# Designs tried in a protein design run: designed miniproteins, single chains, continued (2). Part 1

Scores and structures below are computed, not measured.

Each design is a single chain, and the fold is of that chain. pLDDT is the mean over its residues in the fold that is shown.

## One batch from the design tools (miniprotein)

Design m4001
Fold by ESMFold2-Fast:
Structure m4001 (fold): chain A 97 residues (1-97)
Amino acid sequence: SEKRRKLLLQAIALILRVIGIEIELELLEKKYKKGEISEEEYIEELKKLLKEVEKLEEEAEKLLKEDPDNELAKKALELAKELKKKIEEKIEELEAK
């Protein structure tokens, strides 16, 4: 159905947005390791990425509530949760120094 197609495209868009944030995280980590940004700036940018991931998690949960059998929406939620945990752990490690 047209509705099903729209929901699948929304789930694909969420997955692509998670991948985009993962790429931004890798580029940010490389900048920090090269000494191009301070630890304080790195933590601030990580917190910005964390807010973006939290927003994606909320959008994926909302989509899954509308379409509970949407495997792509489930995957988007899984990926968002994994990325959120990774960023949170990184912030905790940096702030514990």
Scores: mean pLDDT 89

Design m4002
Fold by ESMFold2-Fast:
Structure m4002 (fold): chain A 60 residues (1-60)
Amino acid sequence: GLAEARARAEELLPAYVDHLAEVNGQDREAAEKAAREALEEEIKEGKGERAVAGIESMLS
């Protein structure tokens, strides 16, 4: 559900920000802002669970 997607996103966010900084050469602060905005947009569209699964796949 929405609450579970948000909780999982918060759990994954540090590793996802690390991944974005490493792969894209982004500033960590900019990467965190972009990641939070993208996750909020996906959650708003009802795609939060799918977005989380995508992040988990990238980090595995």
Scores: mean pLDDT 77

Design m4003
Fold by ESMFold2-Fast:
Structure m4003 (fold): chain A 63 residues (1-63)
Amino acid sequence: MEQARRQAQAVRDRHRDLFTQLAQAAGISLDQLTSGAAALLAAGWTPQQVVDLAQQALQSLQS
C-alpha cells in the first residue's frame, strides 16, 4: 500500500501539468487525484495505464 502511494506521487511529479489540469477540470484537489492514482496502482494498474486514463479523462472533461 505505501509503495503504491510513493509510486503515485512519482507519477504525479513526472506528469505535473497533466495532473494539475485534470484536478482543476474535475473540481477536485491534486491530493485527491493522487490518492485515486495510488488506489489504481494498488489494484494492479501500471503507471502507464494510470497516465493514459488521466489523459483520456482530461480530454473528455475539456471536450
Scores: mean pLDDT 82

Design m4004
Fold by ESMFold2-Fast:
Structure m4004 (fold): chain A 65 residues (1-65)
Amino acid sequence: MEYLEKLKKKLEELLKERLEKHGKPEYLEEMKKQREELIKELEKLPEEELKKIVEELEKHSLPPP
């Protein structure tokens, strides 16, 4: 559960940063939909798989501003 919550927060942060940069309404709706679908799939995964995803996501940083 802990890793799922951390992953949700990471996805929210990435979405927010992307929206702040682009501000495109059409992409906003599509990205929200994709994120919700991804979260639903992640909720079905065991803790070990969620931990691996979190570790991978932390290694994949956004390019510097």
Scores: mean pLDDT 69

Design m4005
Fold by ESMFold2-Fast:
Structure m4005 (fold): chain A 78 residues (1-78)
Amino acid sequence: SLVEEDARRLIKYYEEIKEELEKENPELYKRAKELVKRLEEALERGDREEAARVMMELGALLTGFTAEKVVKRKEKEK
């Protein structure tokens, strides 16, 4: 399903940034890890509605982290 494809893409993105996330913001890393586990459990149950809700939370968290890193990098270059 499209939800499963989107979820896999989001988990892949998390895997790509998780080392930086853990190093730069351990609290946020812990939250992201819990959301990934919850997402995997929802997918295993076939709970598409729960998976979509968790994806929204995880996506917002990961997007916020990357946006913050871009802003901090730009501020150092100014």
Scores: mean pLDDT 79

Design m4006
Fold by ESMFold2-Fast:
Structure m4006 (fold): chain A 59 residues (1-59)
Amino acid sequence: GPLLEEARRLREKGVAARDGGAATAAGHAEKYLEQGDEESARKGIAAARELLAAAGVEP
C-alpha cells in the first residue's frame, strides 16, 4: 500500500545518504505495517522524514 511504498522509499534514501537513523526509522515503519500497526508506522515514517530533511535530503 502507499505507506509501505513510502517507508521503503525512505529506507532506500536513508541507506543512499548513509543516514543510519533514517534507514532504521523507515525499517521499523515497514515492520509495523507488516504487523498492521499503522499508527507506529506513521511515527517511524515521520521520524525518517525529519532525519533526512536534517541531513539535507528531500524525503
Scores: mean pLDDT 86

Design m4007
Fold by ESMFold2-Fast:
Structure m4007 (fold): chain A 81 residues (1-81)
Amino acid sequence: GPVPALSEAERAAVEEFLAAREAYLRNPTEETRFAYQAAYHRLVLEHPAALPAVVREGRRRGLLDAEEEAVLTALAEAAAA
């Protein structure tokens, strides 16, 4: 079926999460780790409806490994319950 449109805030949270994860994967420093953790917590706590979009876009961009995809998918399912 058609993918529901994200709000501007949800889209911003998706892009922030993916950008922070990509930065962390390319250069794992304390700064990039903290930025990734902050974006992760903000996404899960404030924008859980955007989690399916994160899985889809992260998979498409090659930014998620199998374990991270499974965790994010489980969080999306929990948020939908």
Scores: mean pLDDT 83

Design m4008
Fold by ESMFold2-Fast:
Structure m4008 (fold): chain A 94 residues (1-94)
Amino acid sequence: MGTPSVADLTLTVTNTGAAPLVAVVLEVYRDGELVGVNVTPLAAPLAPGESATVTVRLVLPGAPAGRYTVEVYGAYADGSSAFHGTTTVEARAL
């Protein structure tokens, strides 16, 4: 078994939509290729205009240590999603 890489990411997310925000979806990319998706349910849904801080451990099975691009999406109670932004993380081998 290859050793996984991990990255810890702390995000402040704001509900800019009309429906309650129920989860954060993180799409993890390396060199333009999708290598992983993480879905983090919120402990409580955010009403429109509310913000919360979310801490996520990204586990990247079989992925090398190094820099990854993360696209952040909000998932809403009505089944819609919205792009919130892009960040980068440095993953470390366990």
Scores: mean pLDDT 83

Design m4009
Fold by ESMFold2-Fast:
Structure m4009 (fold): chain A 100 residues (1-100)
Amino acid sequence: AEENLKKGREYLLQGKYDEAIKYFEEAIKKDPNNAEAWLNLGVAYLKKGDYEKAIEYFKKAIEIDPNNARAYLVLSIAYEKLGKTEEAEKYRKKAQEIIS
């Protein structure tokens, strides 16, 4: 839950992505509808260079919370890393619409 999210984020800041993943997975086990946990799990995989996994988890976060601008922004970044510029622009625009 929230404590697992906090610990996961602390490990992300330290560059300890595998430890971060463990805590985010625990948050998801306790609450599978925790969009923030799915989002942060995606960020950890994005940082590890696993862009396909990151996209999968970001899409799960968006499915749970469609108004999370940050989820669309990081999804855009993951698509850009894969060279999928059209998808990247689509999700970047969606993030901007939510923020404004």
Scores: mean pLDDT 87

Design m4010
Fold by ESMFold2-Fast:
Structure m4010 (fold): chain A 60 residues (1-60)
Amino acid sequence: MLPPDELIEATLYLIKGAIAKRNGDLEEAAEWYRKAADHLSRIPEFQADAERYRAEAERL
């Protein structure tokens, strides 16, 4: 089965965040990680991952 749309969008946001962080664009990276966390928080199985990425965004 295809993964839920929220998981696909979260994955894309995590990739964008990682690229921005690598380029030194910390504000952009934080925004992408927050968006990823918000989408992950809509999936019960990924609540811990959502909290982790929110925390990482706050540390950037």
Scores: mean pLDDT 80

Design m4011
Fold by ESMFold2-Fast:
Structure m4011 (fold): chain A 73 residues (1-73)
Amino acid sequence: MLSDEELLKLFKETLKKLLKEAPKNPSKEEIETLKEELLTLIDYLISKYPHISEEVKEEMYKLVEEMEEELLK
């Protein structure tokens, strides 16, 4: 079973990979799609690993918001 640290690491690596593959100036639709995919992944991970701490959940949602803010600039 994945620990909080392993799960957060997995999420961060997935996010980093998606950002690297994203176009330099993504459209609003592309940003929205990436956000929806990441939010769906978070929901899946929470449902599969309900032992995740609230801090890890908050960090995952915060990373998605930070990504959206960076890509919208």
Scores: mean pLDDT 80

Design m4012
Fold by ESMFold2-Fast:
Structure m4012 (fold): chain A 70 residues (1-70)
Amino acid sequence: LSPELVEYIREAAQAAMAGDVERVLEIIDKAYETLGKEAAQIVASAAATVARHYGHDEVAEALRKKKEEL
């Protein structure tokens, strides 16, 4: 993983842990603009997993849909 991708994953995971769907979506969009579709999908997938682990099922579902739309 590139250092930039790792940093996006870290930031998205922290936002997902807090249940902040708007911030996670913003980070995914930044990853898409900076690193492309595949990187954005990885960030979305990682954030969705973290959201589910912390009981934010609605956030996880929103992130799954965002990943499919990329």
Scores: mean pLDDT 85

Design m4013
Fold by ESMFold2-Fast:
Structure m4013 (fold): chain A 51 residues (1-51)
Amino acid sequence: LPAQLVLAVKNGQDDLAQQLAQQMSDADFAALLQQAAFDDAERARLEALRA
């Protein structure tokens, strides 16, 4: 799971976060959302960026 995506989200780098999220499978993305210490707003933003 790319730690770089977590940092991009935490730093508000939406373009980078979208690019990295698009490279992940649905299973890997779901695992990242469960593993990382994201709040509800951060998770919602990541899901929107991936869609």
Scores: mean pLDDT 74

Design m4014
Fold by ESMFold2-Fast:
Structure m4014 (fold): chain A 81 residues (1-81)
Amino acid sequence: KISLAVHGSPPALTVSLQTIKENKGKISEIIFNGIAPSKESIEEFKALGVKKIVFKTNDSTPAEIIQQNKEMEAYAKALGI
């Protein structure tokens, strides 16, 4: 299975969904750099057979780090349920 790396912005998420659909279950992992996807996008990825999603953060202000940590927690909770 292949991994797909994306930015997490809405246009990039749309392209990612199309790529996953066109590859019909060959993509099992998605890696986001910087910005977490919405809960709705996560559920769509899961429905398309994506089994693992990885979120990575870059350098950010303290406020942005706190926000990204909250997004990561919500993300992990969405995957864990």
Scores: mean pLDDT 60

Design m4015
Fold by ESMFold2-Fast:
Structure m4015 (fold): chain A 61 residues (1-61)
Amino acid sequence: MSEEQRKELEEIYKEAKGNYTEAAKKALEKGFSEEEIKEFLVNVLGLSEAAAERAIEEAKK
């Protein structure tokens, strides 16, 4: 993930008030891939892969 992508995802997470599902939803709406969102949730926010996948799936409905 690029530094610019990471900063944009951090700002999205801030706008979502720390809600992982809302952050994932906003990131998908802005054109981020599920893989990029998962990388951010796992490597930057420290979520497990299962928790990150759940947040993304909930964001998709």
Scores: mean pLDDT 83

Design m4016
Fold by ESMFold2-Fast:
Structure m4016 (fold): chain A 117 residues (1-117)
Amino acid sequence: AVPLRAFEVGATEAAVVTPANADEVLESLSVVLGPEAREAAREAARIAKEHGITVVAVARSAEATARLLREAARRAAREKRPVAVELEDDPSMSEAEREALRRALEEGAAAVHAAEA
């Protein structure tokens, strides 16, 4: 389960949407999101479920996380990839730190995707 309180306070959090948990994640995010971000989360959940894709987003707000999940899902669907990761820009992180985090999230997402097969 994704910790809703972390999203509410704008804390950096990884949101993971898989084909198996898409409806649960959408329900959880929908209670803390405005209408535009709920639409983004709904589209991400739909794409994940329909295309069998696992998507991960990391951002400092629930609204940004929902939008990044949608962008990750759309990209993965277009590229026929089983996993996609999107990170919000953090000016306090170096490029090397950002790439290390992306790689760790891609490995984690691939493991979750495989476990739900």
Scores: mean pLDDT 73

Design m4017
Fold by ESMFold2-Fast:
Structure m4017 (fold): chain A 107 residues (1-107)
Amino acid sequence: SAMEELRREAEELEKKAKETNDPDIYLKLGVVYYRLGEYDKAIEYFEKAAELGTPEQKATAYWLLGRVYAERGDREKAAEYFRKAAEVSPDPETQALLREEADRLAA
């Protein structure tokens, strides 16, 4: 099944993550657990990616954290993470869009 394939992908990525400590692998792990509906694990891996990554990877991790919290109904935390993503993003247009999204959630 698709869920069994996602679980196998997570196991393989977790093994690679322990060996390499690569923020791109942590982002992939977060996405896999998010698709599995395992939001607490998705959050843990996105937080690791945000800690270790480049500014671009940090922006992606914070944006994905915002999405997870929005899906959990935590609009305040979602807005906070979209603002963090905007602050670390090197792209001014992406910064503006993320701030607008955060403002909509905080309203």
Scores: mean pLDDT 87

Design m4018
Fold by ESMFold2-Fast:
Structure m4018 (fold): chain A 72 residues (1-72)
Amino acid sequence: VAELEARAEALLERLRRLLAEKAPAAEVREVAQALADTAVELAAALGEDPEEVRARLEARAEALVALAEAAE
């Protein structure tokens, strides 16, 4: 569990860094996808609903990408 949490945090930090550097949307989406996959595994390990956690994190990732695009 702690390893999955650390991995999710590292991916989130990478995602924030890519957004700050205005990296290509393709790279942002790739990291966001990896973060969503890791969070689904973490949810399963914690006994949470993986589908619910996946949906929430994909929505957050899409919102971050949309904010980056809207910011130009």
Scores: mean pLDDT 71

Design m4019
Fold by ESMFold2-Fast:
Structure m4019 (fold): chain A 55 residues (1-55)
Amino acid sequence: MSPETAQRLADRLVQAGFDPQRAQQLADQAAAGDDEASRELFELGRQLGVPPSGS
């Protein structure tokens, strides 16, 4: 996942009341190419109605 997409999703999660440390950790891991972190971040974003970049 791109760093920009991961950071955007993390920012939206924090706005929705998600833990900032957890959101940033997921964003950093997803940006580093962690497929599981990327998948979790997308699923959380989907639940909040936040589309990923390019959707």
Scores: mean pLDDT 76

Design m4020
Fold by ESMFold2-Fast:
Structure m4020 (fold): chain A 55 residues (1-55)
Amino acid sequence: GEALVRALLIHDGGLSEAEAEEALRLLRQGRYAEAAKLLNVSVDTARRWAEVLEA
């Protein structure tokens, strides 16, 4: 779910709350390449995060 992804982005990823919300928005819109660039991860990793977000 969203709460888990948000917590991982902030706590483990070192993102601010604003950066985490922007990443979540991009993931929800299927904009995986943009989310991957923001998160500094691969597109495949961003896609996996989107799967966790929807679970």
Scores: mean pLDDT 78

Design m4021
Fold by ESMFold2-Fast:
Structure m4021 (fold): chain A 68 residues (1-68)
Amino acid sequence: SDEELVKKAFELLNKAIEYARQGKVDEARKLLDEAIELFNKAKLSSEETARLVGLILQAVGEILEAEM
């Protein structure tokens, strides 16, 4: 179901942020990619889309900082 896909995408994005903060950049990127794939499969509300985009931007920022 779409609700399960959205929940999983949020879980993966939160884990990506955690791994990026630990310097595990490759693991963080893999989780980010998996979350984006789930996002593309789900039908999202405007609110859910805004939350996911916000977390994606946060995850990308943490990954970029960890690579420096």
Scores: mean pLDDT 82

Design m4022
Fold by ESMFold2-Fast:
Structure m4022 (fold): chain A 65 residues (1-65)
Amino acid sequence: MEVVLTLDNGNVTTGTVEELSYYTGIPVEELKKGDVVTLKGNTATLNGKTYPVKNPNLNGKATVT
């Protein structure tokens, strides 16, 4: 599954669900097509649940396609 990452700085990039899982700590099994993960500082939010990000470098939204 492809992930479209729209950063708060206006950059758009793509990645994989496995890469998003690695960055956020969210299990791949919890990432479904159509999900939007919000990335802010040291947290990732999916469907109202927050996950701690170990190496925060991204702020934006990751959409699972």
Scores: mean pLDDT 83

Design m4023
Fold by ESMFold2-Fast:
Structure m4023 (fold): chain A 59 residues (1-59)
Amino acid sequence: AAPVTPNDMSVKEAVERLIKEAKEGNPEAIRALKAILGYSGDELGAPLDPEKVVEEVKK
């Protein structure tokens, strides 16, 4: 069993909740997911489908 930090778990939980909200069509959740994935300002301005974000996170 690998040790997990609270910060790591918080990020994982936040991503899961944001995925759920993004699937419901919340633009703020989609934007937050892009930021969590490490997208830069250039990418943040581009439109992105929530399903594509979910696929990237699962990868």
Scores: mean pLDDT 64

Design m4024
Fold by ESMFold2-Fast:
Structure m4024 (fold): chain A 79 residues (1-79)
Amino acid sequence: IASRYLVEGTAEGKPIKAEASVVTVDDDGYVTLYGTVTIDGKEEKLFGRALARPGEEVFPVEGETSSGKRVEGTATPLK
């Protein structure tokens, strides 16, 4: 599992791109991500959760912003 991910998806129907860091990895493969995202010109904090399965480098992410907007997308490993 990488330490940083590019999260691509939508927040309340708006396309987003965010860099997120891994803050926890559980024994069952759940990864907690934390980053910053800009939505409609406003910077918000992004809290995400994903299940990283063995052999998969890109995985689905569900999350929310600091204002409570729902985020859905994918996490792709960064350098």
Scores: mean pLDDT 74

Design m4025
Fold by ESMFold2-Fast:
Structure m4025 (fold): chain A 92 residues (1-92)
Amino acid sequence: NPDEDARRAMALYIAAAELLGLSKEIIDYLKELFGVTDEQLEEALELLKKHSTEEDLKGLVRELLRILRGEQRRNPSPEIQRAIEELERLLK
């Protein structure tokens, strides 16, 4: 199922950002924005805790940032801009 696979990929990107210290407020916003469930996020977190390096997590966050920058260009919002700014700080 392509839509389910896309949501699972998004859950991995959000989970990587959470593990690098993204705020709960922005995590909850991104879950709502991309239709990621609590169960999908928890599964992604457990997978990444066992099987990822910091460089792997940063790679996933860079992909999330690319997606959000694209969305911000299409539909500008203060919430997306705040998410972009917090994610950019995680990569420093």
Scores: mean pLDDT 87

Design m4026
Fold by ESMFold2-Fast:
Structure m4026 (fold): chain A 70 residues (1-70)
Amino acid sequence: MKELEQRVLEKALENGEFILEKARENPEYYKSFLEAVKKLFEQILKNPIATPEMKEKARELLEKADEILS
């Protein structure tokens, strides 16, 4: 069960990174999606099942998301 939850988190990070790439190209269109993805990264940082590597990636993606929104 822990392995399944970790795979879900890993896929969430991959999908979030994809949305972030799209938001960089068209921030107006993807603003709401980027805000949702930012919340997802924040939840990963607080998730005890997330590995230190996943949390570091989530932190980096959060920083990039904030740059696009600012």
Scores: mean pLDDT 80

Design m4027
Fold by ESMFold2-Fast:
Structure m4027 (fold): chain A 65 residues (1-65)
Amino acid sequence: SEEGLKKALEKVRKVMEEDPNVTEEDLKEFERLLRLAELRRELEDLPEEERRKRLAEERKRLDAE
């Protein structure tokens, strides 16, 4: 389920935070991918063109951080 995927990703993030071999940069990249994955899920019911536009805007926002 989509809720199961979100829960699994949150669990992975927590494990990464507890691993001393994981860097702050690795955590930031994981947070970026998690955010994009959640947004893709939220937008799945939208027309393809609108979904593409919204995802592109979020990628630009995250890349600017």
Scores: mean pLDDT 74

Design m4028
Fold by ESMFold2-Fast:
Structure m4028 (fold): chain A 88 residues (1-88)
Amino acid sequence: AREAAREAARATVRKWAQVFLDVYDWLLERGALTPEQHQALVEQIKADEAEHLARLDALYEAGASPEEIERFGLFWTEEHLAEIERRK
C-alpha cells in the first residue's frame, strides 16, 4: 500500500541521515573536520532530512505510486553519498 511505502521511505531517509551524522562525528574525532565544519554539516543534514521528508509527504498527498514514493526516499541518500565521496 502507499502508506507502507511512505513509512518505508521515511524510515530509509531517517536511517541514512543518522549514518551521515555518525560519519561526520567519526571524521571530527579523526581530525578530518574542524568543529565549525562539523556543525555546518550536521545542520545541513538535519535541514535536508526535514525538507526531503516534507517533500515526500507532499508526494504522498499528490497521489504518487508506492514505487515513486520509495524511489524518492532513496534519491536523497544517493545525492548525500555523492557529496561525502567528493569530500574524502
Scores: mean pLDDT 77

Design m4029
Fold by ESMFold2-Fast:
Structure m4029 (fold): chain A 117 residues (1-117)
Amino acid sequence: AVDAAAERANAGMQSAAAVARLLRSVGTSAEQVEPGVALGTVQALALTAEGREVLTTVDLLLSGGGVDPGTGLERLPADVARAQAINDAVAAAIDARDLTLPELAKVIVEALLALKG
């Protein structure tokens, strides 16, 4: 039966589980992620619907707070804090050194693994 609230909740839970699986498949720890592997992972994510949702979620998390892209609801304070931590880490890495695309991808993947692993 179509229960709009239950459908939205179920979709949100499925998206979260898919994101968790994709992030866990990247590596055993952030310390073992090589820049070339990180770039390949980001490119592979962009080719799938679930991966595009992950990248869209990262983009919106890095924007600092706001509305959850999957549900259209305002984010919880804990999610805003995680988004700010990711944003600060990425900004610091960009500002501190000249980064190649693989090195930037590595920073993003390592930040995601630290907060979602």
Scores: mean pLDDT 50

Design m4030
Fold by ESMFold2-Fast:
Structure m4030 (fold): chain A 87 residues (1-87)
Amino acid sequence: GSSRVKLPKEELEKRVAEYEKRIKENPNDAQAYVDLARAYLELGDFEKAVEYAKKAIEIDPNNPEAVGLLAEAQYRHPELKAELPEL
């Protein structure tokens, strides 16, 4: 569904900390990277959103949420537009 509601910055920063903890406990948790990429996208940090979406794709190359988040972040910040990994 199309979300039009952006979480407050403080709540997004709290979620970032929770997802970073999850990644430290399980570095291969593709979903934690997806969640982190989404939080950075909502924060307007498109560079970090791209970074973590790519990391999620490296762990789970067929994750549609990670691919979608990468595309959305690159669309909002064209300077970060790169070719998707050949997977």
Scores: mean pLDDT 75

Design m4031
Fold by ESMFold2-Fast:
Structure m4031 (fold): chain A 61 residues (1-61)
Amino acid sequence: MDELRRQAQDAGARAVAALRAGDLKAAAEGFLRAADYFEQLGRPDEAQPLRELAEQLLGKA
């Protein structure tokens, strides 16, 4: 896969790991990073749910 898609997946994986560890702020930051990469890929349909999830997590942190 191309570099942006790899970076999106890596950011998402780190966010999921942080979420499993209970680090809601780190998880939200990771999901926002993944969303930014998906927007750069022209995939706003994939970015939007990640931004919504991050906003929800930041509200709990």
Scores: mean pLDDT 81

Design m4032
Fold by ESMFold2-Fast:
Structure m4032 (fold): chain A 55 residues (1-55)
Amino acid sequence: SRAEALAKALATARRLLDEHPQWSAREILERVVEETGVDRGTAEAAVAEALHERY
């Protein structure tokens, strides 16, 4: 489901931000898509949410 895809992408984005604080939002996005296989729109929403939670 879309909700499951978003949750998976969000968990991955949070982990990547913790492991790679120096990476740009684009680098995080590319890696989320690569690791999770979610569509770009879902990955973009997840990365935006993870960044909002962090800052």
Scores: mean pLDDT 84

Design m4033
Fold by ESMFold2-Fast:
Structure m4033 (fold): chain A 66 residues (1-66)
Amino acid sequence: MKLLVTGVGDVARVIGIVLRLIGDPNVEVERLSEDTWLVTHHGSEEEYRALLEELRADPALEVEEL
């Protein structure tokens, strides 16, 4: 599954989230621009759903499913 993640809040918070995603072995992160990342998840559906809910709940991020 793929997500488009855009940072809209605090830059330090956004970068901290992106660094945690890069550390996840089930996640690939590609930077598309200064504030936008393509996130590809290769783990289970449950893990993907939990990540999606976590990212969508964060006011520093806008998240779109691709």
Scores: mean pLDDT 84

Design m4034
Fold by ESMFold2-Fast:
Order: sequence, then structure tokens, then C-alpha cells
Structure m4034 (fold): chain A 89 residues (1-89)
Amino acid sequence: MEELEELAKKGDATAQAQLGLLYYLEGKYEKALEWFKKAAELGSAGAYAGLAYVYYDLGDYEKAREYAQKALELDPNNEAAKEILKKIE
């Protein structure tokens, strides 16, 4: 965790997305959104999928759809984004 936080603070988009996922799994949605948003701003398709999952859990299905579509624009094979879109259907 500590090494991941240091990499994320240094601007590693993969580390930022992984830290977002860890906060999401802990139910710390505000922290998850902060780190996923940082990674997404660096072009991480996985981070956009992470944003979609957080908004889906919060009941904001419009935001969840928006971010899942953005993840697929960056990576058409992103399975997490495809799964969220199936759930919103």
C-alpha cells in the first residue's frame, strides 16, 4: 500500500488506478473517485472503468454510462466497462 501510494503521488497512472480500486473495495468512494479521476486525466481506460463502477454503486447510472463509454473509446476491449454497460441496460 505505501509503495503504491508513493508511485501514485509521483504521477504513475497505473498506481493511481490501483489505489483508486483499493479505496473502492474498502467502500471509500470519495477517495476512490479522487484517484481514479487523476489516472483518467492521464488517459487510463481502467480508471474510467473504475469511475463507472463507483458511480454505478452510488446509483448515478448516467455518470456510470458516460465513464464506461469513455473507457471503451480509449480501450474497446475493456471488459470492466463492457460489464457496467450490460448492468445499466
Scores: mean pLDDT 85

Design m4035
Fold by ESMFold2-Fast:
Structure m4035 (fold): chain A 64 residues (1-64)
Amino acid sequence: MPPMTGAALGAPEGTSYSEETRARIEAGIRASRRALEEGLARGLPDSEVHDRAALAARETVEKA
């Protein structure tokens, strides 16, 4: 245990998400990552890759 901490830096204990909220966030992260990988594999421009990743995450979180 390192006692040299000036701050907790948003320790997990400070983030009290419900299991439902955590599942939705994780689903959004996975959807975003998948969209990013597909965009990069197709050689899309960075702006389009980022837009697709953001849209996938938002749709997954909102639809759940």
Scores: mean pLDDT 68

Design m4036
Fold by ESMFold2-Fast:
Structure m4036 (fold): chain A 60 residues (1-60)
Amino acid sequence: MEKEVGDVVDKGFQLIQETGKKGAEEAIKELEKVKEKYPSVEKLAREGIKGLEKAYQILS
């Protein structure tokens, strides 16, 4: 839920810093699953995905 979305986003940005694009891809995929499983946090998950996608594009 909200905490899980925040934890995935935080870990995703850490993984981006450590492994670059691969970390962003994994975090985005995890948030997409959370978004589908918990519609109540869809907006929060989508905001996290947008941030990670932007980071991914900068790294590209």
Scores: mean pLDDT 72

Design m4037
Fold by ESMFold2-Fast:
Structure m4037 (fold): chain A 70 residues (1-70)
Amino acid sequence: SMEELIKRFKEIGDEIQELAEKLPEEEREKVLKEAKELHDKFLEAYYNNDLKEMEEIVKKMEELKKELEK
């Protein structure tokens, strides 16, 4: 559901922010920029009721988080 996707996106976003704070400045800036681009796309998909696009963006956020979990 849309509600579950919003919740999942928020949870992953919070986790990415916490992980990014531990990175050197240059790496942190790159990660936060990518996360912001995904957030902007997620909002666009939300306003268009595009559940498939929202699901794909959540997957991209999960991939970004995995890269940070070294």
Scores: mean pLDDT 85

